# Designs tried in a protein design run: designed miniproteins, single chains, continued (3). Part 56

Each design is a single chain, and the fold is of that chain. pLDDT is the mean over its residues in the fold that is shown.

## One batch from the design tools (miniprotein)

Design m9924
Fold by ESMFold2-Fast:
Structure m9924 (fold): chain A 78 residues (1-78)
Amino acid sequence: MEEVETGAVQDPVTGKVAILKVHIVDGKPVKAEVYHEGGEELLERIKKALEEAGIEVAKEGELSEEEIEELREKLKKA
């Protein structure tokens, strides 16, 4: 059984946001999709953390300006 869990993260230093979609197979995270605000530094940190956890980065992309604004508003209200 494959499940997808979506999480939002914000870099405490830069304030940049990212969305992680983690693919879980038989209760184990195996791969992730990373969508980010842009900038190599945050993406590199996320990839390193996933690699150290044994999770493959299957897909990466950039968030649109509208997706970034919506995510920031959601994080601000939480």
Scores: mean pLDDT 76

Design m9925
Fold by ESMFold2-Fast:
Structure m9925 (fold): chain A 63 residues (1-63)
Amino acid sequence: SLLDRIRELADKNDGLISTGELVKLLKEAGYSDDEIDRALSDAGVGGYPVLSLGEAETVVEKL
């Protein structure tokens, strides 16, 4: 699942996910740039260069 891929990225980076890698995964899952930018803003992490796993999961919930 998308969440399993996100968790795998966090595990490889000591619990952190770069925003660029999250955006790449969401685009591969079929989300548009506008949907992703809105989800990041709605999750309160707009402009963050890196996210915790919990922050990344919140972004997915806002899609």
Scores: mean pLDDT 85

Design m9926
Fold by ESMFold2-Fast:
Structure m9926 (fold): chain A 60 residues (1-60)
Amino acid sequence: SVVDRLKAETLARLETASPDEAKQLFVETANRLMDEGVPLDDVGLALDELSAHWARLQAE
């Protein structure tokens, strides 16, 4: 699915991202999901998963 593809792409980019790059990636991913017609609830779930992953990386 579009959600799975964009989420996987963003997760890979987050592994090497700075905090500023991560913020830009979240905005970019949200906009891309919305442009593809993904429902707002599904966009929110994808961003929650990405945010949780990013928080784990920062806690290291």
Scores: mean pLDDT 81

Design m9927
Fold by ESMFold2-Fast:
Structure m9927 (fold): chain A 103 residues (1-103)
Amino acid sequence: ALAEKIKNIERMIEIVKEYMENPSLDEAEIDKRLEKELDKDYQVVARYLIKLIKEKKYETVRLLIHAIRTGDKELLEEILKEIPEATEEEKEAMLKAVEVMKE
């Protein structure tokens, strides 16, 4: 259901924000929470955002979270052009999340 997908994306954002606020959290525990609580596409998004947090790309993470939360596909596509290191799977997963949040 759409409402369940929206809740799952919101939960993904909560976990990512928690890690950004406390990056000393055990990575194995965070990964376990992603696998238990999130659909596979949103696990891919969360893992990519966590990777960016480890690389200290906090502004990029905040912009991606904003684009996903607001369903702003145009903003997401613009950000994705500036991050060529993102895999096609990671880009597709983020686009799927935005499409859910847009409708």
Scores: mean pLDDT 85

Design m9928
Fold by ESMFold2-Fast:
Structure m9928 (fold): chain A 70 residues (1-70)
Amino acid sequence: TEVKVAKEPKENSIMFEVTDPETGEKIRIYYDGKNKRGLVLVTDPDGKVTVYDAGTGEKIAESDDESDFL
């Protein structure tokens, strides 16, 4: 489903996005305003998403869909 919304707020914005050329993983750095922390989202080539705390590196969550964390 397509939704047009205002530009993402500063408290919940993608700060960085890159694809790892060796693994094909997509890495995003995201600010989570709800928990006041940086998140690292790693998406496998198969679309599996794992979320880590940017400060500690601890795994927080995982899902099969990036949209679960938008």
Scores: mean pLDDT 66

Design m9929
Fold by ESMFold2-Fast:
Structure m9929 (fold): chain A 60 residues (1-60)
Amino acid sequence: MAQQQEIRDWMLTVLGLPEEAVQLALDGRYVEAAKLAVDVDRAVAEALAATAGVDLSSVR
């Protein structure tokens, strides 16, 4: 119980993961949590690329 809360806090604070991904990880579904986190990061990268008028391969 306490260890799950520590893992949740670490993922939210250190990794900046969305709450949905953290909940999946706490349920032991790390693969699904990782997929969700990657999709969110990619969506952010795509939005930034569209705003800057550059390709994803050119963003930092």
Scores: mean pLDDT 59

Design m9930
Fold by ESMFold2-Fast:
Structure m9930 (fold): chain A 93 residues (1-93)
Amino acid sequence: MPSKEQIKKLIIIEMLLVGAQTSIDLAERALEKGKFETAKKLLEAARDTLATAKEMIENMKKNYPDLDQNKIKKLEEEIEELEKRVEELEEKV
């Protein structure tokens, strides 16, 4: 039963990263169209989503001794890449 909770949390983190990626992609399109206010709101949404995903990963590292370290590394790398994209796009708003 504890293993099912771990799997559920990993799925939630993956869904959060998909949501953040979508917000970033929409923000990029909004910037291309000169919709700076829309882009700013989408980047803020992405930032909040990434912060939530990051917090969940840190909590999992503390609470699950049998955590899939390779899976966690990949999720952390994806978060870092998305955070860098947010910072780059925020400079254009």
Scores: mean pLDDT 86

Design m9931
Fold by ESMFold2-Fast:
Structure m9931 (fold): chain A 85 residues (1-85)
Amino acid sequence: LPEDVDPDALIAGLRQLVEDAAKASPHEATRLLVAAGILAATLSYFGTPEQVRRAAEELRRQADSLPPDLAATVRKIADILEKKA
């Protein structure tokens, strides 16, 4: 199972979910951000501290381009990732 979990693929998936959420309706964006939170939690267990930090930095960078409510949620996900690193 740990060998089958590719942290780089999780980081790419996390980035894609946030990009999709930025283009979605508020209801769909909420569902996508829940999925992003699950991927972030998985990454925090299987990723290296460097991969986790890189993912958190990328999430914060993406959050700067989002509406305030979505940005706040994405930043909270990034904070959770950093706390585990």
Scores: mean pLDDT 77

Design m9932
Fold by ESMFold2-Fast:
Structure m9932 (fold): chain A 58 residues (1-58)
Amino acid sequence: MEVTLEQIIQVAKALIEAGLSLDDALKLSPTQLGELAGLSPRTAVAALRKLKEMGVFV
């Protein structure tokens, strides 16, 4: 699944703003993550997975 760099940044920014770690974000439902990031649930999960694959710890 292809996600844009902008969507990945949007998820990272939402996590930082909420004070959540990557591990905390992985415990959220797709719907909760989507609401937090302002993305569709599917897109938000895909962006979070890409963020994890890049080795970024937030």
Scores: mean pLDDT 76

Design m9933
Fold by ESMFold2-Fast:
Structure m9933 (fold): chain A 68 residues (1-68)
Amino acid sequence: MASEEEKELARRLAEALVEAGEMSEEQAKDLIALLTSEAGLLYARLVLHDTRNPEARELARELIELLE
């Protein structure tokens, strides 16, 4: 089960990606579920690689550090 800190970072990351126009709110809800699953580290790394938004990159990095 994901910690409260992991859930909070996942929500902030998804919000940053929606605000940057990189995904829809529906896609963001799916991403939060994936980021808080056992595959969370994989999806956080994919977001870090693909995002153009500096805030989303920083949040993805912080989430990766928590999941490692």
Scores: mean pLDDT 83

Design m9934
Fold by ESMFold2-Fast:
Structure m9934 (fold): chain A 113 residues (1-113)
Amino acid sequence: SMLELSEELKKKIEELRGLIESVPDEEFQKLALEAIDAIEKGDFKKALELLKELAKKYYKDPAYHGLIVGLAEILLSLKKEEVIKGIEEIANELPEDSPLKKALLRLIEEAKK
């Protein structure tokens, strides 16, 4: 890992990894695990690209919303302006009535405090 992550953040990442590995959708699992790898390497551009792909493919399925929100929460916990803007751009590409869009925008509001 190219990032010096806190022990609490490392635990959250490992818990989320375990939940992702239990997902029956192989494409979701692959993309989400690659997003975690990108986060741990400090490749935020790659992590945001993967999060965008996950959000666009899975925004209609409530079963995946918690995992996508979990990935966004980990990224936002790093408190980088580029990450906050990237997640806001992803949320704005989702339909207005999307529960995932509302969840992501709420996380962004909390991260800006």
Scores: mean pLDDT 84

Design m9935
Fold by ESMFold2-Fast:
Structure m9935 (fold): chain A 59 residues (1-59)
Amino acid sequence: SELEKFIKQLEVELKSYGYNIKLDPDMTLEEVLEFLKKYNAPEHLIITVELRLRRRRAA
């Protein structure tokens, strides 16, 4: 649920930058990170996903 909300928020942000990219709500954080890197998304969005991934791995 929290991850799904985060993915929806990322999709809205991507759309605001002109990216017509739809993220799958069933994606993992690792898949989202790879997807953003593949499509050269804004660096601050990539960093946001990396920080969330690191926090989950540290817990």
Scores: mean pLDDT 78

Design m9936
Fold by ESMFold2-Fast:
Structure m9936 (fold): chain A 98 residues (1-98)
Amino acid sequence: MDKEKLEEAEKKVLETLEEAQKLGDEAQESKDLEEQAELIRKAYELLEEAAKYAKELGKVAEPLADLMEALAERAKEAYEALKKEYEEKKKKEEEAEK
């Protein structure tokens, strides 16, 4: 029972990591900063959700929860950086129209 719970949790975390990585890859291929920011935002939201699931499993999943939290924080930093670039670019375009 405990082994099955850990294995199921590991599968869910791996699936979430794979999905988040796909979103990250799509963001890198996108030429639109707004689309890049939205894709990275979705990725960190998935990582935060997986970290919460891992925490609920207790001490056996603590290293996994810590890893997921670290990845979510990094993805959030990337999202904030992309959003800032998008806002600055949009502001310059609006100023150029004046």
Scores: mean pLDDT 76

Design m9937
Fold by ESMFold2-Fast:
Structure m9937 (fold): chain A 73 residues (1-73)
Amino acid sequence: SAELQAELDALIAEAEELAAKEKDPRVRLGLEIGVGLGLIARAVGKIAGEEDEGLEKGIKVVKQALEDPRALA
């Protein structure tokens, strides 16, 4: 849905902005991994014909990266 796309885009933008300002390389890497995984989830969902499921998975992983970036790095 357009709403899920907007939510994922907003979360990616937030994570990228935080990563750009981040001085800790591990935190920055975790945020960047979260963004990458979110983009992969979106792309896989679109290819599989399950766009909303892919967007929901992407939203979840970017939110997890924002909450605990060190867990991904």
Scores: mean pLDDT 89

Design m9938
Fold by ESMFold2-Fast:
Structure m9938 (fold): chain A 68 residues (1-68)
Amino acid sequence: SLRDLVDELIARARTASPEEQERLLLQALTLAVSHRDREALARIVEAAREMGMPERVIAALERVLAQT
């Protein structure tokens, strides 16, 4: 399912390098946006905050969530 894929990408991002973390979260974001799944988007934002991602990344994710 979409949520299983998003969860897998988040799990991989948690143990990845900083560069790979951003890439994996962008993949998860693209999937959630293409399916208009606001709950999946919210989970991605929460995961990014928990992982301590840069504020620029979190702000971009929050803008997408606000528009969905």
Scores: mean pLDDT 81

Design m9939
Fold by ESMFold2-Fast:
Parts: C-alpha cells; sequence; structure tokens
Structure m9939 (fold): chain A 95 residues (1-95)
C-alpha cells in the first residue's frame, strides 16, 4: 500500500543516516537513528500495517546488532550489517 511504502521509505532514510554515523564511528548518532526507527515502527503498529511492522522490526534488530559491534570496536561488521539492512528494506520496497 501507499502507507506501507511511505513507512519503509522513511525507515530506509533512517538506516542510511545510521550508516553515515557508523562510518564516522559515531555510536550516539547510530543510537539516535535507532530511536527514530522505533518511532516509525510504533506508527506502523498503531495503524495495523503488518508488513511495515515486520520489515521495520527486522531492520531495528540489525541496527541494534550493529551498535553492539561498534561498542566492541568492530566497525567493519557494523557497517556491513547496516548495508545489509539497507539492501533488505530496498528489496521489501520492490514487493
Amino acid sequence: SAETKRLLELGLKIVEKALEYAKKKDILGVEIEEGMMRIVLGVAKLIGDDKATKVLDKAIDMVRKAIDYMKKGDYESAIKLLEEAIKYIKEELEK
């Protein structure tokens, strides 16, 4: 639906911004973007959009795991995981 597409496009922009913060080794920047993604997830749940909810939940789990890698100093794994999250959302937008 048009609403699903808007929520996933917003989620995509948030993860792309998180990736830019991760490249700068800015853990707080990534954590702020994770918080923004949770707000978008909350909207998806409130309007009963099961597809957006499922996609955003999985993307948030990937962003959280990337934050855990960054906290351990593994920025390469964090960046790769955020790139995978971006690819995942883009593939879901094509469906």
Scores: mean pLDDT 91

Design m9940
Fold by ESMFold2-Fast:
Structure m9940 (fold): chain A 103 residues (1-103)
Amino acid sequence: MTPEEREAAIAAGERTIRIAQAVLDALKKSKDNREEGIKAAQKLIDASRRFVEAARAGDEEAYNKAREELSKAGIELGKVIQKMSEEDQKAIREAVDRAVAEA
């Protein structure tokens, strides 16, 4: 991994942690399916932290594994959100938009 690739990966992972944290905070205020959503968002935060750690270490095998786990966690969270009410989905979209704008 080049220094530039590592820096970009760390920045992307840290951004994903911010977005996932915003989703988690929005889910704590939701009316429906909050428990499943909170669990999925926490998995995404944990996977994103492992991704950042692997990128910082420069371990290509650990990085590839962490990237795969991050992708799977993101898909899981997306599926949970799709099962929620339109009101809760809108609140989550607005939280993500704010987190992205702050990055």
Scores: mean pLDDT 82

Design m9941
Fold by ESMFold2-Fast:
Order: C-alpha cells, then sequence, then structure tokens
Structure m9941 (fold): chain A 96 residues (1-96)
C-alpha cells in the first residue's frame, strides 16, 4: 500500500511536470514568435510552481518551507531570474 501510494504520487508529479514542460515548450515558441505575452508566460510558470508546491506538501510530505523554496527555485529558473534562483538555492542548502 505505501509503495503503491509512492508510485502513484511519483507518477502524478511526473505527469504534471511532463504536462508543464509540454505547455512551457509550446508557450516558449509563442513568446519568440510574439503569440504570447511575457506576463502570460509568468502567470503560467507561477501556476505550475504553485501546483508543484501543493504536490510536495500534500502528496510527498515535504515540509512547507522546503516545498516553497523548491517551487520558488523552479519558478525563478524557468523565468530566467538567475539572481533569485541563486537566493532560493542558497536557502535550500541552509535547511540541509
Amino acid sequence: EEEEKRKKVLKEVEKYLTEALVYLAKNTKGIKSGKISKEEYEEIIEKIAKEIKEILIEKLGVPEEMAELIANLYKATLLGDEEKAEEEFEKILELK
């Protein structure tokens, strides 16, 4: 039962990440071709980051503080905010 639950959670995370990556790839082309605004892209990444945080906390039992830092790191990385990504990564290292 526990092993089955872990497999289901990992499969859900992989599905969400796969869907997010497919969506991101489609929208990245849209940005370069002028089909989507930078603001819309940022909203999409923010929504995905929020979903990742919720999965980490609710399904994987990751502490809220750690889950928030992981989600923020993902968001900063995908938005190209290198300074913010480094700050979030440093905070993750401090928790370990």
Scores: mean pLDDT 67

Design m9942
Fold by ESMFold2-Fast:
Structure m9942 (fold): chain A 70 residues (1-70)
Amino acid sequence: SALERRRRIGALIARAWNAIKAGDEAAVEQLLQEAEAEFGERDAEYIRSKVAQMIESYKAGKNLAVFAAE
């Protein structure tokens, strides 16, 4: 379903945020490749955009609370 797909995308973005905080660049790249394979190009583009924003914010010393672990 569309809701299940959205949940899975959110979970992948949360995993990417955790990998960024851990400094694991290889894990971030692997997750982006998995996103394209699982969700298709359009949703992978959205995920790549979000991950790029999270990396930028982390490097700027700012925390985007959007996908931080609760």
Scores: mean pLDDT 77

Design m9943
Fold by ESMFold2-Fast:
Structure m9943 (fold): chain A 65 residues (1-65)
Amino acid sequence: SEEQFQKLLQELEKDAQIQNIAQALFGTGKLSELPKGSRNSLLRFIAQHHKDPLIAQKAKAALEA
């Protein structure tokens, strides 16, 4: 249905944004340069919302380090 299609598009857009944030944090090595509060907030968001379980686990590991 149209409603299901719109929901899928919203999830894909959300996933793309989360993927870009995760790649920037983990790919650039800049994670340690962020203030701890901002770092932890972004890591919790990635861990909670990222569709890839490996990236979610990586965010949880970084949060606990």
Scores: mean pLDDT 69

Design m9944
Fold by ESMFold2-Fast:
Structure m9944 (fold): chain A 82 residues (1-82)
Amino acid sequence: DLRKQILELVIKALEAAIKGDKEALLEYMEKLMALLQKAQPGLTEEQAKKLAKEWAEEIWSLPKEKLREDLEEARKALEELK
């Protein structure tokens, strides 16, 4: 299920940001954008990579308390998709 895969990647990206692992954050965002690109024919590989970097930078700039809040919400959403 696409929604489950998206939530799993979002959770991993948020966990990486909380741990201070910027490289892992970028890798998970790139995987998320690659998944979305396959579902959306209009999104090019170059655009997907640029968006992944921009989203990773935005997430990296968020306060850790906000990242933890977003992580709990994402985990709750994933459990509700069971």
Scores: mean pLDDT 82

Design m9945
Fold by ESMFold2-Fast:
Structure m9945 (fold): chain A 69 residues (1-69)
Amino acid sequence: MAVGEITLEGVSPEQLQRAMMRAANEVDGVLAISAEYSGSTARVTVTAESQEAADRALDTIRREALELQ
């Protein structure tokens, strides 16, 4: 089991929710995704079966969330 996290700036809750759903749908081995908001920043934590799955989920979230800006 692996845990990874990223911090994103200027992403709306709706954009982040879509990005998280995309990652959960596309990446095998994702167990949980959570987001915590602090001001204009969002900290996203992924729990996955492997470090590879966590890294792929974080890459997906980062790409999708930034694409929607």
Scores: mean pLDDT 80

Design m9946
Fold by ESMFold2-Fast:
Structure m9946 (fold): chain A 67 residues (1-67)
Amino acid sequence: SYAETVSAIAEREIAALEARHTLSPAERAQLHALFDALKAALEAGDIETAQALGRQLGALLRKVSER
C-alpha cells in the first residue's frame, strides 16, 4: 500500500540522516511526527492535507541535508 511505502521511506530516510547528520531530539521528533501525520492523512483519504505535510517534510529533509 501507499501507507506501507511511506512508512518504509520514513524508516530509511531518518536512519540515513542520523548516520550522516547529527539530529537534535526535537528534529528527530518532528520528522517522525510529520511521517506519522502523512500516513494518517493518506489512510483517511485526505489528499490535500497529505500534500501539505509532504511539502513540510521535504523542506525539513532539505534543511537537515544541507548540514
Scores: mean pLDDT 77

Design m9947
Fold by ESMFold2-Fast:
Structure m9947 (fold): chain A 64 residues (1-64)
Amino acid sequence: MSLKEKYIKEIEEILERLRKANAPQHTLDNVEDILEWMKKSEDEELVRKMKEGVQRLADTTLAA
């Protein structure tokens, strides 16, 4: 599995956790959009930064 594929899988798992936590629809939509951008991006550094952004969003949403 490539680093990109690993990060995509981690974000898919975060998205499922957010769905189970009843996160707002706009939050779910934003994470889905980022996931699609990650799938289309060839820049591994950009993909890593996108993953970090989603992780911070999830941490904030799930900790509240």
Scores: mean pLDDT 78

Design m9948
Fold by ESMFold2-Fast:
Structure m9948 (fold): chain A 57 residues (1-57)
Amino acid sequence: EVAALLREAAAYEETARVAEERAKQVDPSTGQEYLALARKAREKAEAARREAEALLA
């Protein structure tokens, strides 16, 4: 349960990092799409970590 949430958070963080790197290598318009994807991934990672912390409290 908690382990699954932490694993999901790590996966989303990796997705965000890759998207941010790709954004630097492409045209500005496509880069904005990658940055939006990265922000969504980070939000999901934080939500998963928050849920895991709440379950451990």
Scores: mean pLDDT 82

Design m9949
Fold by ESMFold2-Fast:
Structure m9949 (fold): chain A 61 residues (1-61)
Amino acid sequence: DKTIEVEAYKRALYMFSGDHSYSTDLDTSDPSLNNLMTQLYNDMQLNGQSTTQQNLQDYLS
């Protein structure tokens, strides 16, 4: 749902920003969160973070 999407976007953006050292409690048993986060992270590697950041802002609106 929107809550899972927002969380996945936030975590993917933090990881992409280079904050890989922060303690993350990613629920690897939640396929929706984990799959979306992974897809967003991979997309940012190809297209940068701007689109993902924009989408997060849209979800928060």
Scores: mean pLDDT 69

Design m9950
Fold by ESMFold2-Fast:
Structure m9950 (fold): chain A 88 residues (1-88)
Amino acid sequence: MDRERARRILEEESKLFDDPLTQLAGALVRAHNEGLPLSAFFREAIEFFGFNSLSELYEKINKASTLIKTLDGGKKVEVGGIVYEIKR
């Protein structure tokens, strides 16, 4: 189920990175690659990180997006030293 998949992604990324914004950045890449509905991911991310609103989540996503380094013409990204392949 989409929320359970989102929770698993968030928990796995939290084990890779200590910084919450870096965890969110990695989780965003993985949610995209797994085709998760954004609504399910956003609701789970709010609960996981303890954000107060959807507006706060958007602000955190904007900050986390600055930690995502585009590589190989957008086919790959790097977050906190980990390289992810991007599904198109």
Scores: mean pLDDT 85

Design m9951
Fold by ESMFold2-Fast:
Structure m9951 (fold): chain A 63 residues (1-63)
Amino acid sequence: MTSNFTGSDEERAVLNQLVRALSEGAPKEELKELYLKLTNPDAKKWAERALERVGLTVEDILE
């Protein structure tokens, strides 16, 4: 990859892993680690919405 803007592939993988972890009831520590790997504000916003769908907030996992 030639462009610094193509961090999307890595963030996509992290988002997919986060969604899978949420559906499997992963511990908060794992969810926190995955969330903190996200650098793109839009990816973080997407992760927040995924958390909200299962009744969690970013605050809950960042305790």
Scores: mean pLDDT 73

Design m9952
Fold by ESMFold2-Fast:
Structure m9952 (fold): chain A 84 residues (1-84)
Amino acid sequence: SAAAREQMERYKRAAEAAIKQARAFAEAGNWHGFQTAVDAGREQAARLKAVDGQEGQKVAEEMLKAIDEAEEYARRRQAEREAA
């Protein structure tokens, strides 16, 4: 439905914004900010899964993959800072 697509688009944009924020916090070495942003992104992905239709679940899986990539980026960034 149109309403479901609008909800999906809103949650997707919120998840993308949270992921972008998480990467920025990791770059800055702000691990508390990183975790808060990751948690927000995962919450939006959960909302996407609750949207009616298979498309919401598919988009949620894409967002969760991007979050996993951001967590891997953060681990590398932490290792670089700890090695200095």
Scores: mean pLDDT 85

Design m9953
Fold by ESMFold2-Fast:
Structure m9953 (fold): chain A 83 residues (1-83)
Amino acid sequence: SLIEEATEELKEAAPSLTEAQKKALIVNTAVALATDPELGKKGLEILEKAGLKEVAEKAKKIAEEIAGLKPEEAFEKAKKLVE
């Protein structure tokens, strides 16, 4: 399954993720949660199962702040909030 494969790959990568990569995961997951809830929920599940609980929690909080925005506006606001 895509979730299982993505989870194992992210689990392996997790100890070597840079701050920039973690911020990208937060922003992309938050935007997905706000604009494409089904995709966002899958992304959140992958982060949680990969042990990136802090990344998942930050993505959820940012998703609440950007709810109702168009994808481009959501992305720009999420980038500002993740700093």
Scores: mean pLDDT 83

Design m9954
Fold by ESMFold2-Fast:
Structure m9954 (fold): chain A 98 residues (1-98)
Amino acid sequence: MSLDEQIEILEELIKIQPDDSITYLNLGDVLYQQGKYEKALQYYQKSIELEKEKSNGKPSPLLAKSYDNISYVLEQLGKLEEAKKYLEISKKIVDEIQ
């Protein structure tokens, strides 16, 4: 499946289930693969917001993955110190859930 086809499917899934944090994470991943870093960042941030609401702020594997992915996007945008901070947040979450 092409990246453009994956985006179309994920955008349709968001219309059906606009509160699914996993769909936003997946859309961010596809956009990252296309080099659309600012859009990928927005969808990863939306995934984090929805996951925090669902988990009542508790650490989760999805939350850790979203922070990890934000770190990689920030590295691509040249924001190395911000990337390091988000990577540290992800590592802390992983350590808490084990």
Scores: mean pLDDT 85

Design m9955
Fold by ESMFold2-Fast:
Structure m9955 (fold): chain A 94 residues (1-94)
Amino acid sequence: SMEEQARLAEGIAEGLLRAAEKMETMDDEEAAELAGKVADELLQAAETVPPEASEILREGAERLKKAAEEKDKEGAVKTLRETAERLRELAREL
C-alpha cells in the first residue's frame, strides 16, 4: 500500500538522519568510512524498495561515495540530510 511505502521511506530517512548526527561527531577519515558504508547500504536497499524511493537512494549513494573519496565530511552530512528530506517528501506524497 502507499501507507506501507510511506512508512518505509520515513524509516530510511530516520536512519540517514541518525547517521548524519553520528558523522558530525567523527573526524574526516571516520566520516568517510561511514559515508562509504552507508552508500553501500543504500545501494542494497535500492534493490528492494519501490522505483521512486530506489532512485532517491541511488542518487544519495552516488553523492556519498564521492564525498567519501574526497574525505568531505560536510558534503557527506549534507547529502545524508538532503536524501532524508527527499524520502520524507516522497512519503508525504504517498
Scores: mean pLDDT 87

Design m9956
Fold by ESMFold2-Fast:
Structure m9956 (fold): chain A 67 residues (1-67)
Amino acid sequence: MMTVGELEALLAAKFGLVPGVLGVDPALAVADLDEEARTRLKLFANAHGLPATGLADEALIAALRSL
């Protein structure tokens, strides 16, 4: 199970984003993201040509790792 902190670390490594960009607890599971955090993730994914579902699903994680 991936945490928000693990997702944010991946985003920081690929795009130089600051920690806390999603505005939620880094220990939270990515499946438990609130609507605001999911909207931020969707907008970021769309801006970078990534799968823009608003979920930290396998498709988004695979796309981020391939960068």
Scores: mean pLDDT 70

Design m9957
Fold by ESMFold2-Fast:
Structure m9957 (fold): chain A 98 residues (1-98)
Amino acid sequence: MEEVKNTPEEEIEADAEKVLERAEELIKEAEEKGDELLVKAYELFKEAVKYAKKAALAIRAGDLEKAKEYLKKAEEKAEEGKKLLEEYYEKKGEKPAP
């Protein structure tokens, strides 16, 4: 193992970047289909991941108060995204078009 300090941080960053890339792909697919709710849901999930990354950086800097603030924002964005995703599936299950 060449960089002991690097290993856990690299894994966290790689996971976060994969989630962001997947979210961008899903946003493009939703835009092609004209699914506004799905686009907004995925955009909120991207924001949640961004705040989670900021929280990780704050923890590393020893700023636990900032870390808590960013984690709370990440949770709020993820919850909003989940609600929009649920609304999207309910709307599609009942009627395919407005």
Scores: mean pLDDT 72

Design m9958
Fold by ESMFold2-Fast:
Structure m9958 (fold): chain A 74 residues (1-74)
Amino acid sequence: MAELVKRRNELAAQVVALAKEFERLAKEGKDSRAGEVANQLRELVTQGGSSDVETGLRLAEEALKLGEEAKKKL
């Protein structure tokens, strides 16, 4: 159980770091979609933190996938 919590927190930290990158791109005014992606990543992390560990892990993995796909389109 403790290891699953640790992995969830580690993935959530990666999602937050990715959201920070998109927030920076949005602030520089280069793409309005970057701000939208950053908000979506932040929301998924918040939902994961309020959910059980298994759901939190799944949401963090989904957020990382969305962020990587968005990076390819920017």
Scores: mean pLDDT 78

Design m9959
Fold by ESMFold2-Fast:
Structure m9959 (fold): chain A 103 residues (1-103)
Amino acid sequence: MTEEQKKKVVELLREAARILREAAENSKDPFAQQTARAVADGLERLAEEVEKSTDPEKVKERLRIARDGLEQLAQIAKDNGYEEFAKALERASRLLREAEEIV
C-alpha cells in the first residue's frame, strides 16, 4: 500500500466516523446516540491503526470486518425502527467498501 492509498483510506474512515457522530448529535434516542458514538470512536481507532500499519492484507481484513459489522448493525437498526441511524450506518459502510477497493 502506497502512502497516497493509506492517506485516502484514513480520510474515508474519518469521514465515516464524522457521519456517525453527526447521526449521534441529531438523534434524541440515548441508545442510538451512545451506539453511534461508540462506532465512530472505533472507526477513528481503525484510522490510527491504518496510519501505523505496514501490512496491506491486515488493513484489508480489518476494513472488511468493520464493514460487515456496520452492515449487520444497519440491518438491526432498520428492523428496530431507527431508520435515520440505519441510513448513517449504510453510508459509513459504503465508505469502508471504497476504502477496501483502494487497498
Scores: mean pLDDT 87

